# Ledger of designs, part 87: designed miniproteins, single chains, continued (5)

Each design is a single chain, and the fold is of that chain. pLDDT is the mean over its residues in the fold that is shown.

## One batch from the design tools (miniprotein)

Design m19015
Fold by ESMFold2-Fast:
Structure m19015 (fold): chain A 78 residues (1-78)
Amino acid sequence: SPEAARAEAERIRAEGQELLDKVEEVMKTGSPEEAVRAAREAVSHLADLANRGTPEQQKAAAEEIDRLVALMREAEAA
């Protein structure tokens, strides 16, 4: 249903935000290499989550992956 699809997309965005917060914490407390690793693991997790998803779930996961990839590029440039 549209409501179920929306609720699932919101859960994916919430999980993406938790993963982003974790990567940002590693960027503050760890090495650049640790931050890149954390971001890659987060991207892999969201990609796996989206494999069986609806178009709404895939879109939400892709948007969160883009945010994590941007953060990973910042860590690589440091």
Scores: mean pLDDT 80

Design m19016
Fold by ESMFold2-Fast:
Structure m19016 (fold): chain A 62 residues (1-62)
Amino acid sequence: TGSGAATLRAAGEALARLGRDAPAEEAAKVYHERTGASFEAGLAAGRALREDPALYDAFAPP
């Protein structure tokens, strides 16, 4: 699934809350609980953010 900016932002917030090194599956769960969007969309976005530190820096909260 393609990840839009809003999906990356929400997944980045989930990762920042859990810790930047948290498993993508845990970030996807938080994303699903907070947004109501699919777990699979959150998982894809979380994996993208973990693989690309520049994406994480752009979308994760300070």
Scores: mean pLDDT 73

Design m19017
Fold by ESMFold2-Fast:
Structure m19017 (fold): chain A 105 residues (1-105)
Amino acid sequence: DPAAALEEVSRLPEGEERREEEGERLTRLFRRSYDPRRLPRVAYLSGNKENVERAWELVEELFERGELRMAVLTGVGDIAVESLERAIKNGLGPLLALFLDGRKQ
């Protein structure tokens, strides 16, 4: 459970140790299910626990549907989660992911 794994990390003192542990747990999860080349952007999301948790919920749902993958997850820290959900519901998830990737590159 990604949310449970991140909850364990949230029990650590704030700062570098927590961010390193989050990064390592996310790396292990990405090596199993997702493209690890996106890891640097995912580390950015670990700066906001609520966004990370909600992004994982959305990623799990999208994975079950065979839809959007890493590009959507890497963009969550730069946009409201509600906007992301709205885009997905309207079938604009792939378009949103492309724009977020373009903006960060």
Scores: mean pLDDT 46

Design m19018
Fold by ESMFold2-Fast:
Structure m19018 (fold): chain A 88 residues (1-88)
Amino acid sequence: MDLENLRQITNDMYEVVKLSEEAVRAYVEEGDEKKAQELLDKAVELAKKSFGESMAEGIRALTLGSFTDPRVLQPLYNSVLTAKIALS
């Protein structure tokens, strides 16, 4: 895999996990269940388009888990953000 392909994959995954993090903040911090659901649906659709159905199911499960415990998504978000910064 060349470096440019790795950057593209990392950027696509960052957009997915960013939407998931925004959904968690809307649910947990704002109490806006409608906004949280809209952001979750966008994250899942983007994951399905970029990485396929299994990844979309994984993103949905992690994001819904984070509505109960916001720390569930944090390791994935932090890993993807770190990769994005390292590849910049």
Scores: mean pLDDT 83

Design m19019
Fold by ESMFold2-Fast:
Structure m19019 (fold): chain A 65 residues (1-65)
Amino acid sequence: SAALQAQAEAIEREGLRRYLAGEPAREVTLWVANALARLLGLPELPADASEAEIRARLRELVGRL
């Protein structure tokens, strides 16, 4: 839906802002993945999720938008 896409874009923009503010890329991408997962009613990744798992989850979540 348009509302879902707008909320996802807001999460992505917040992730970019955090990255530009100097947060580590892994922490930012994990936060974005978990925020998008919550938006879609999916479980969050654990804090120790690998970069490969974070990347795979982000590909899945973006494909649902």
Scores: mean pLDDT 87

Design m19020
Fold by ESMFold2-Fast:
Structure m19020 (fold): chain A 98 residues (1-98)
Amino acid sequence: MAPLRVRLLVKPDGSFTVLESEDEDALRALAGKTLIGTARVLQIIGGSEEEKSLVGKEFLIVGTLAADGRTGTVGLAIPKPSGDLIIEARLVPVADAA
């Protein structure tokens, strides 16, 4: 199955809100799951000049989608941002085999 493409608003604390999904039903089915994939930084709001160099870069992303299917928490393999990030992510669920 192809990864789900979503646009996220990520706060400096690692919380996020889903802005857009290519498939809303697929997104809802991922509620409560841990997700992994890649994320590209599209925009930084209120960040430093150094953080603006992250725009257009691609990073590994790991996150958990909350039960509402719209919010959650993420970790990105980047320095902690001082501003809000708008990212495009391609996500798949982690099969927790335990």
Scores: mean pLDDT 78

Design m19021
Fold by ESMFold2-Fast:
Structure m19021 (fold): chain A 80 residues (1-80)
Amino acid sequence: MIYEVTLTIRHGSLTEVLVGSVTSDEELEEFLRALKEAGHELLELERRPIDRPFLPPGEFVVLRREDEAFGEHWERPRPP
């Protein structure tokens, strides 16, 4: 089953929301491990089953970014 995954991560004062697709829990765990090794802290994780991925499995894009000093910034069009 394919899952759409939304991750909220922090690096210093920067908080980012990433969205992507995974086909297994192992794929997700490996991605999270890589983020932790890069100095990112996982704050939130949400999974939804989907019929068709928006992105190729294993690919993540920044949906929005929030800096404590500058506020919220959208890197992609905000969903309605």
Scores: mean pLDDT 71

Design m19022
Fold by ESMFold2-Fast:
Structure m19022 (fold): chain A 110 residues (1-110)
Amino acid sequence: MSLLELASSTVEEHFERMTEIAGVSEEEQRELRGLPVGEQIDRLRERLSPDPGKHGAFMAEVLGLALNGVEAARDYLIDVLVRNSDHPLAAEAVRAALDRAREAVLAELA
C-alpha cells in the first residue's frame, strides 16, 4: 500500500474501512461517532481479532487519518509506537517521521 493511496482517501473513507476491519455494526458506528477520535480508534482496536493482517490493515487506516491531518490519529500512532520502543527519543523520532511522510504525500498530490 502506498502513502499516496492512503492520503487520497477521505477521513470518512478511512473510518468506514476501520469499522469494516473491526467488524462493528452501523449502530455501533453511530455510537462511536459521539466519542473523541482517539477514543473511537481505541474502541475499534479493542474489537480486532489477534490476526496480524487485520492489525496491520487497521494501523494503515489510522496512518491515513494522520496523513489527512487528524491530530488524534497522529497522537495515537505516536503513543502506540513509543510504547513498543526502548529508545528515549522515540516520540520525537516518530512524530518527525509522520510529519515528513505527510509533507511528502501532500507535495506529490500537488
Scores: mean pLDDT 71

Design m19023
Fold by ESMFold2-Fast:
Structure m19023 (fold): chain A 67 residues (1-67)
Amino acid sequence: SSLNMGSLARLLLEIPGIDGELAERILRHFGSAERIAAATLAELQAIPGIDRALARRIREAVRRHLA
């Protein structure tokens, strides 16, 4: 994958509603862009601080960047 952890962290921080602490929680939980892209909205919402709207934004942004 062309998205290393630093690039993925920067991508997440560009999403409205994500701060550094939330980005670190997402990276620790999933570990890669591919795992985030494959995640269900419910799996994303299992992370504290992520509601359904933010989960959709995260998944769409990561999927768009991997395309």
Scores: mean pLDDT 84

Design m19024
Fold by ESMFold2-Fast:
Structure m19024 (fold): chain A 100 residues (1-100)
Amino acid sequence: DAVVEAEGDRIAALVEAGAPQEEINRARVESAVRILRAALAANPELSREEIALMVASVVLLARAVGLPEALEEELLREAGLERPEVEAALARIREELAAG
């Protein structure tokens, strides 16, 4: 996917240039949002569970770097998801990360 490649190159360039961690973290979230939006547009056949896991992954990254809650609300609206669906997906991701 051209979007994934372009975003990967952008993040790599920031890391190599010695950009501040705060800038790199922001760029990673912005990149993840663009990849998510492209994936949702390209794959209308995705199940609600798959969409919730994808959105939850971006939400988890955004929370880890301290980005505004308004981004979460925007992503839920765009994906047509309800808050409990995303929180359930987040809980599952956290459990899988804790298990190894």
Scores: mean pLDDT 80

Design m19025
Fold by ESMFold2-Fast:
Structure m19025 (fold): chain A 119 residues (1-119)
Amino acid sequence: SAAVYAEAERVAADAGGEAATEALRAGDLEGLVWATAYGGAAAAVARAGGNPAPILEEAARWAEERGLLGAAEAMRRAAEEVRRLLPEPQTPEQQALIEAARAAARAAIDAALAELAAR
C-alpha cells in the first residue's frame, strides 16, 4: 500500500540523516557525500514503490569501511525494518528502480568527490 511505502521512505530518510550527522561529527566530508547520496537514493526507491533495503545494506557497508560504525548500524537496522515492512518479492520493474537509484547514487558521489578534490 502507499502508506507502507511512505513509512519505508521515512525509515530510509531517518537512517540517511543519522549517517550524515555522524559523518559531520567525524569531520568526514566524503562520508557526508556518501550518506546524503545513499540516504536520498533509498528514500527515492521507497517513494517510487520499490524496496530500499538493498540500497540501505550497501550504505551500511560503505559506512563500516569508513569507520562510521553508528551510521552502519543505523543503516543495517533500517534495512531490517524495511524488509519487515516490505516482505513481498520485488517485481522486475521494482528491481529496476533499485538498480537505477544505485547508479544515480554512485554517479552523485563520484561527481561530488571530484568537486572536493578540485578545491
Scores: mean pLDDT 85

Design m19026
Fold by ESMFold2-Fast:
Structure m19026 (fold): chain A 71 residues (1-71)
Amino acid sequence: AMEKVEEGEKLFKEGRLEEAIEKYREGLRLAPDDPEVVHRGLEGLIETLKKLGKEEQARQFREDFLARGRP
């Protein structure tokens, strides 16, 4: 799970933003209960979507994940 988040961070630095999004989403799906994966994955996903100009989608993903998040 964290490995996918780290791959996303690397792809983001390379400017491969769409692939970075997919890796962040995979990491979040694999370990939705891991606070470190959730924190880093969501922040990376949000930052990547902002770079693509999709700030509304970034907010939607964050809110959806928080609504599903296990308390």
Scores: mean pLDDT 74

Design m19027
Fold by ESMFold2-Fast:
Structure m19027 (fold): chain A 63 residues (1-63)
Amino acid sequence: SELEKLVDEIGRDLLANPDREYTVEELAERYGVSRETVEEALKILIDRGLVVYDEETKTYRAA
């Protein structure tokens, strides 16, 4: 599915840059998808233990 492809692409990108922090808006622009679609992909990556959300910076990064 399109969502599964996005999950794989975002996961790979964040894993390649483990010290980098990403906003939902930045990822939505980068991948040409809606903020809602990015949030769904990030939830899946968090559930898989591959990504973490930082409440202080409002950003996502590799776990």
Scores: mean pLDDT 87

Design m19028
Fold by ESMFold2-Fast:
Structure m19028 (fold): chain A 82 residues (1-82)
Amino acid sequence: SERGQRILEVLEENAKRIPPETPEGAKEALARTLEEVYGKPLELSDEEMRKIAEELLSSPLPVERGLGRNLLAVLNHIENPL
């Protein structure tokens, strides 16, 4: 899918600039991806990001559902560190 390809390209580009070595780094890279693909503000709260992730899980595109799952995983890890 054209939109799916764009999401993957933006994710790859952001991962090069903001290495996701930590959950916080992964969250920043995902926030940048949301800004570039969906026009979301960078200053999203964790609650707002969680709502976006839930919306993405309802997408007909597998890559958007994957993005939603990754967002939730990162947010859950930050909230409940091991």
Scores: mean pLDDT 75

Design m19029
Fold by ESMFold2-Fast:
Structure m19029 (fold): chain A 87 residues (1-87)
Amino acid sequence: EPSIDELYDEALSLASPAIRQWLEELRARVEEWLSKLSPEAQEEVRKVFYEGLRRLLELLRAGAPESEILDVLVETAARINEIVRKS
C-alpha cells in the first residue's frame, strides 16, 4: 500500500500548476499542525490526508475536471481543520 509521501509525489506529477500549489500549501499546513497536535489527533489528520490524496489521485488519473479535484482538496482541508479545531 502506498505511503502518504508516495501518493503526494504522484499527485504533484499529474496535477496542474494551480492544483500543485494548493497541494503544496495543504501539505505545509498539515506538517505544521502535526508538530503541535496530540498523538490521537496526529493519527486522525494523517488518515484524512491519506484518504484525500488517494481520492485526488483517482480523479487525476481519470482526467476529472479541475472543479471536482478542487472540491476534494477543499473537503480534505475542511476535515483536517475540524480535527485541529477540536484538538
Scores: mean pLDDT 84

Design m19030
Fold by ESMFold2-Fast:
Structure m19030 (fold): chain A 75 residues (1-75)
Amino acid sequence: KSQEVVKVLQEALGKVYAVPGTPFETLKLISQAIEAAANGDFESAIKYLREARKKAPPEAQKIIDEALKKVEKIV
């Protein structure tokens, strides 16, 4: 579970980083979600992703929404 969630979040972080205009806070929150997921704390990982989405530009929001959907299927 943790490895699968971490992989999904790492792929999402890379894609979000490539979106022009993405705030540093959005990237920081996704990184915190990866750390939480690596520790098996999926509740915090989902919380950080939802917070990242609120701070993200529309293109990055779509990437985060796909990551959330995948994570929620795993956990």
Scores: mean pLDDT 83

Design m19031
Fold by ESMFold2-Fast:
Structure m19031 (fold): chain A 86 residues (1-86)
Amino acid sequence: SSEEEGARLVRTTLEGVKRLVEAGEYGEASALARLTAAILLRYSESEAEKKAAELLFEAADYLDAGEAEKALELMEEAARVLEKAA
């Protein structure tokens, strides 16, 4: 399903964001989260995909603020929303 594909994309993005945060690259981490959110929103066919995109945009805002822990929690929630809908 599109939600299964979205969940895999979010999980891959989460691992990339974790590595960028560990390197102190918060701007790149935010950009990666925003790009994934935009992709999900562009191809969204369900409320779960739209909600996941909203959570990723919120996570990107927290990354811009240097709030990595909160951002990663929101990205994990986005992945779970999609996994439950798949």
Scores: mean pLDDT 88

Design m19032
Fold by ESMFold2-Fast:
Structure m19032 (fold): chain A 99 residues (1-99)
Amino acid sequence: GSAPTVTTYWASPAVEGQENVLVSAVSDANPPEMTVTWLKNGVELPSTDSPVGTDVRGLAWQISRVSVVPQSSDTYQRVVRHPTLAEPLVVEADRNAQN
């Protein structure tokens, strides 16, 4: 199988107190079964997930979005579960990550 690649970014430049969207792009997964969960300070956030797609290589991708109002004290994490991973992949959202 192929382990997923995870990237994260803010939909707009991050400004404290201004509503924004955190985006998680997961790619390169095989098999296509994966779960992407968003955590705010360890608590699950509701998100909007795209259908799982397949790229030209036959590898699965999915985009997950969560609407948030960024605050300096808040920690956002993405948790990706996939059969190729012995433990969930946890990635912290970087406040300076813009793309």
Scores: mean pLDDT 77

Design m19033
Fold by ESMFold2-Fast:
Structure m19033 (fold): chain A 70 residues (1-70)
Amino acid sequence: AAMEALKSPDRAVRVAALKTLAETGTMEQIKRAALTVAAGSSDPELRRAAVEVYNALNKAEAIEAAAKLP
C-alpha cells in the first residue's frame, strides 16, 4: 500500500507513494497525510513533495502551514 511505501528507505519510492495517495485517497486524507509527512520527515525531498501535494489542494493555507512546520 502507498502508506507502507512512505516508510521505504528509498527517497524516490517515498515521494512516489505520497503522489499515489493524491490519486487514490480522499482530499481530506491527502491533506492530513501531506502535513503529517512534511512535519514528521527529516528528508527534504519528501517534505518538498508533501508541500507540493498540499499546495495543489489549498495554496494559501499550505504555504503558511509549511513555513511553521519544523
Scores: mean pLDDT 65

Design m19034
Fold by ESMFold2-Fast:
Structure m19034 (fold): chain A 87 residues (1-87)
Amino acid sequence: SMVEELKRRLEEEGRRIAEEENLSDELQAAMAWMIGTVVDLVEQGKSLEEVEKELERLLERLKAQFPEHAEVFERFGRRVLEIVRET
């Protein structure tokens, strides 16, 4: 399905970034939470604008929790939205 393809692409991108940045299990769990949130919203039929708003709110929270990795989360978030638009 479209949702299964989206999830696969997001998980593949998350794994790539986690390997490049040598991210801890805790940071990988945070990225998985971003993926789960986006996939759930898309499965519910939410618009791209709604997905972008919810992802922005989650990013604000994650950047506050992991300020030293804020750039990584912002970069992943941008890539997540790109993949959502493509799918």
Scores: mean pLDDT 88

Design m19035
Fold by ESMFold2-Fast:
Structure m19035 (fold): chain A 125 residues (1-125)
Amino acid sequence: NLLEEGERLLEQAKQARKAGNYREAIRLAAQAVRLYAQGIIDQIDSGNFDKELALKMAERMREAADLALESALKLNDKELQDLALLIRGLVRGIEQAIKSDDLDALRQSAEELVRTADKLLEAVD
């Protein structure tokens, strides 16, 4: 279950942040964002787009993006901060595309979000 897997990653990210493990928190948050963004792409490509489920995934991605940004700020790492801010912007674009029923814009933003999450994962290592 995609929602459960992403929620597990988010809970682990929250625990890592609480423990002061900010790099691990960013890694887990980026993994959650990537998972949800890919899930949106897969729903569109299957022809079985579920707007309610997509909105739930976007809400989880927003939580993950905020956690990644907070953790990047604690590390005082500008590259991680810039990538987390870009992810937040892309998540907002996804929320707007879902609300406007623009599946082409949604797919494009989700693909860019997957690529940006991969960059954040590479940068945090």
Scores: mean pLDDT 90

Design m19036
Fold by ESMFold2-Fast:
Structure m19036 (fold): chain A 93 residues (1-93)
Amino acid sequence: MALELLEKMEEEIKKAKEAVKAKDFKKALEHLQDAMDLLTLLKVNKYISEEEANELASYLEKAADAVQAKDAKKALEYLDKALELISKIKERL
């Protein structure tokens, strides 16, 4: 379950990246919201630590802020940081 939720969140973040590259900022925000909903499930079920959940939430919120500002470069930077952290979490699961 935990790995499946992490993989679904990773997919949503990758879809957000593709939407940002296409300048479809509305679709990017929709995928970011889906990723944040999955993060809430991971946190509530204690599949990841509170520290990991808070760090992921920070990256996703900063990515969403950048998307709303139409700053594709900054959005991609924070999405990549989120994906890197997910990769590290997956290694311990």
Scores: mean pLDDT 88

Design m19037
Fold by ESMFold2-Fast:
Structure m19037 (fold): chain A 86 residues (1-86)
Amino acid sequence: MEKLEKALELAREMREASTNPALQKAIDEAIELIRKAKETGDKKLLVEASMLMGSIELHALVLDKDEELAAKAQEVSEILEAIKKE
């Protein structure tokens, strides 16, 4: 549970830091998936959120050259993958 809260906090920080509307939308979708996973316990939603964070990481790193946003997306993805294995 605490790991999901940390993932949500990092995702919200990403949302506030991002100025790219496409990334903001993708981050909002990831936040909603994580919130639903927390409410339902559905690990499939964590898989979808992790995949979306991977896409956000690549976009931020390759297209926007935003290494800080990419690093946060990677950390969120790693937290979600760790929870999925539990």
Scores: mean pLDDT 81

Design m19038
Fold by ESMFold2-Fast:
Order: C-alpha cells, then structure tokens, then sequence
Structure m19038 (fold): chain A 68 residues (1-68)
C-alpha cells in the first residue's frame, strides 16, 4: 500500500543517508509495524538469505514479498 508506516520509516532512513540495516534491526521493524504473520514471513526470508546486514532496498523487497 502507498501509506504503510514501515514504508515511511524506510524512506525516512534513506533520506537521512542510511543505506543498510542489520538483520536484528530489520526483525525489530517488522515486529513493530507488520502483522504477526507478515513479520514471520519476512523473518523466514531473512533467515533464508543467511546475511547479517541488508540494504534498505533489499529489505523493502522482502516486505513487498510479505504482501505489504
């Protein structure tokens, strides 16, 4: 959707010059702003990729995959 809070938070981070987030930070954001089912789907995708750090763009793609 156009006006989801997690999307606005990611845009704000990009505007402030932040380009990457840690896996732990990503998990905290999805648990805060997404439904439990969507958050779990993103967490599963994060685990599947096996990384400890993600670009904001990559993280946004995972959120879209969770149907945000």
Amino acid sequence: GADDKIGEELLKLLEEGKTKITKEEAIELVEKYLTPEEAQKVKDLLDEKGKDEFTIEEFAELIVESKL
Scores: mean pLDDT 76

Design m19039
Fold by ESMFold2-Fast:
Structure m19039 (fold): chain A 88 residues (1-88)
Amino acid sequence: MDSVLTLDLKSGEAELKTLSSTAKGKILKLTEKEGVVELVDEETGDRAKITIENALESGERKATITLLGEDGKTVVGEKEATLEVKVV
């Protein structure tokens, strides 16, 4: 898997690590059915919200990635992905 999302339940922090980039941010919502995280790419400053199904279970999970504009509010894109989720 080329992308790993780590959810730290103690700090409320989230990290998405890919082969080429690292994005860090916070857990906005976490339930048995759904997790929502907000991330900022460390190099570019690009913002994204990621929604994950069954986020409390570690392993491969279906996710929706919503790309945000420079204002952090305007939706400029959306894509579906499968992410390796690690709950800590």
Scores: mean pLDDT 78

Design m19040
Fold by ESMFold2-Fast:
Order: C-alpha cells, then structure tokens, then sequence
Structure m19040 (fold): chain A 103 residues (1-103)
C-alpha cells in the first residue's frame, strides 16, 4: 500500500525518489496526520503568527475533508486524501518535503 502511494506521488511530481528518500517517507507516514499538516504550514508560512498558522491548518483540514479521527491516524491517510484531491503542485511538493525531512 505505502509503495503504491509513493509511486503515485512520484508520478504527480514527475520525479523519481531514491531508495533512501522512500525509506524516510515510509517512516514519516507513521506519524499522525495533524503533525504533518502543522509541519507543512510552518514551512510554508514561517513568518506567520500562531493564529494565522492555526487558521491555515483548519483550512487544509476542510479542503481535504479530514475528520477529527483522520487527524489522529497515520499520515498515510493524509497522502491518500491529497492524491484524491485536486490540489496544486506546490502542495504535493510541500508534502514530499515534509515526508522526507520531518524528524
């Protein structure tokens, strides 16, 4: 399942991920969806106030149709929702960066 979703992400971005990058993504897909969303917003708008960052996280939750239960689930749920959604290339790039670089 994870391998197929990673392949779909590669196709959306028109890139080929290294084996090391794929392993990092698999590890970070085990993190909670809310942690990934907060990381994306923080990297996208590092200069924004905490109130604006919280509002942006809420907008992403609504846009991706995530439930409160989905936010507690592993980030594989987030990857599935983003791949099913008509989101900009920039969102796919931010998700890729989060899944590779998050500690």
Amino acid sequence: MEDKLIEELEKKLGIELSEEEREKIKRNLKKKTIEILKYIVDKYRPDASEEIKEALVEHLIEALKLTEEDLKKPAIVLLQKILESDVSLEIYELLKEALINMK
Scores: mean pLDDT 82

Design m19041
Fold by ESMFold2-Fast:
Structure m19041 (fold): chain A 80 residues (1-80)
Amino acid sequence: AELTPLAEEILKTLKRLGIKLSPKEEEAVRRIAERLEKNPVLSEEELKELAEETGLSVRNIGALEGLVLLALDRLEEEKA
């Protein structure tokens, strides 16, 4: 799947905030962003799927979801 513009804007925002991510964590952020564009909340099944796809723990995926939501809030503030 091609990267969505929103996923790249989220990653750029996190980098501006000084948050350093591994390549696997960046991939997880892109996948989380894509799913949140379709649904406002990730299901337990989606969290497990993302953990399997990225090799990260479900706990780590939950932490990255929090960072994605933070970046989305910052992007909305910048547009206002």
Scores: mean pLDDT 77

Design m19042
Fold by ESMFold2-Fast:
Structure m19042 (fold): chain A 81 residues (1-81)
Amino acid sequence: MTPEELLEKLEEEIEKLRELQKEAEEKGLKDLAFEIEIDIGILEIYRGLAKILGLDKELLEKAVELGKEKIAEYEKKLAEA
């Protein structure tokens, strides 16, 4: 992937986490919704830092992998609730 493609992928992952946060809120899982909000904030920080660094590919790859792991974790937690 190019740095631009990685940035788009990271933005897709952030949007997916926002969907999972809304699902957690609708299910009354307040602690889980808060955990998802924190991880959204972390990915937003990585996105901002990568942009400041001129779309640093290594940082974007790390952020995309983190987002993928967190999506899988929260999908599993929501399925178990």
Scores: mean pLDDT 87

Design m19043
Fold by ESMFold2-Fast:
Structure m19043 (fold): chain A 68 residues (1-68)
Amino acid sequence: SSKEKLEEANKLLSEIAESTGGEPIKFKSAEDALEAAKAGLDNAKESGDKKTAEKLEKAVELAKEAQK
């Protein structure tokens, strides 16, 4: 379900935030989660952080599915 996909996206985004020293944030909407995941992915690709980029690619897909 869309709610379950948003929960999965939020879980991945929280794990990434904790790994990078950031604050875990739970997004209320799939749109906000998708925007955050895309911005994070662009930054990870620019910095060459392949591990973080892979996790963010999964978060982007989960947030996209949550919008359906």
Scores: mean pLDDT 80

Design m19044
Fold by ESMFold2-Fast:
Structure m19044 (fold): chain A 91 residues (1-91)
Amino acid sequence: MEEEKEELLKAIERVEERVRRVREELEANRDNLSPEAVAEAEAALEAAEENIRRAREAVEKGDLHTAALLITAGELNVVAAEVTIDLGLRA
């Protein structure tokens, strides 16, 4: 149980670092993206941050199953932001 909690906290830290990196990429490329792509990427990053915040709360409560699902949702939100930026830069 404690080992599982530690693994989930490390997964949360990895997603937080990815969010930071993708935010830096968004800011660096903002002028080369459409306003729609910027808004979509920002919304995806906000969703990732909210899911990771909720995942930390779930870990604190010992709800490791909910934490794992929220981490997965956060990871998918980061992927959505990355894809939005990548496709926007190709357009």
Scores: mean pLDDT 88

Design m19045
Fold by ESMFold2-Fast:
Structure m19045 (fold): chain A 60 residues (1-60)
Amino acid sequence: SEELQLAVLSRVSLSAEDAQRLARFLEGQPVSHTEAVLAILRETGLDVDAAIARLRELLA
């Protein structure tokens, strides 16, 4: 969702390319997932590819 995209992207410093890739993944996700997304991004050291892979397993 747009609300989730704004909530996540306002709290992390990503390159424009990484921000766009993450935003596309979050498009269909509910805002209730904000804390899970932020936790995984922190655990991966802001590695967006690794974070997306882990989130696909956890949010399935």
Scores: mean pLDDT 80

Design m19046
Fold by ESMFold2-Fast:
Structure m19046 (fold): chain A 70 residues (1-70)
Amino acid sequence: MKEKVIEEVVELAEKAKENEDDPISQAVYITNAANLLKQNPEVKEESLKRIEEKDPELAKRIEESYKVLE
């Protein structure tokens, strides 16, 4: 369901925030969130909006990863 996918993306973003002192682990979670959005583009706008409300910089990093994924 759409909501379940949004929750998974938000959870990956929260894990990225928890690992802000470990750039490698943070990048892995950001990449996983971006990949999940690529597989489910219909949830991109809502997922990024929820992340942006808590952490605008993290939302931007996830969106940038989304744009570079071919």
Scores: mean pLDDT 82

Design m19047
Fold by ESMFold2-Fast:
Structure m19047 (fold): chain A 75 residues (1-75)
Amino acid sequence: MELVEEAKELYDKAVELGKKYPALRPIVNEIRALYEAAVQLVKEGKLDEAKEIIDYMKTLLENAEKLVERIESLK
């Protein structure tokens, strides 16, 4: 279903960032936990709560991308 697919894409992007930037592994682990929670909420029919979790995942990814920019600027 679309929400589960969106959550999976966000998690996959986080995993790729964590491979390049080991310092981001804690945030990747948080995004993984949120992905698992979103999948469970969709299975339970709690679509509004699942959407909130997915939006939080997006915010964490955006923050991680800003951290990457900061790390790159220090080179």
Scores: mean pLDDT 83

Design m19048
Fold by ESMFold2-Fast:
Structure m19048 (fold): chain A 82 residues (1-82)
Amino acid sequence: MNELFKKLDKDGSGYITKEEFKAFLEAVGLSEYADSLFKSLDYNNDGKLSPVEIGPLLATIKNPHPSLDPELLEKIKAFLEK
């Protein structure tokens, strides 16, 4: 698993719960999008994110597009250091 996935998976279940995902987005200043993003990534509607479902988001964070806010990237790095 990716290091970011392991840091988000607080209970060690192998999945990211809605609460863990929401806490992450609140830490990076995207709390208002938490529910919408979770629903978009949770394509099998099981109420949790598998490594496959969250993979595209984690790939975008690791390989940020030039249009991505540098402050957002720094907040993500700070979250991962905690």
Scores: mean pLDDT 67

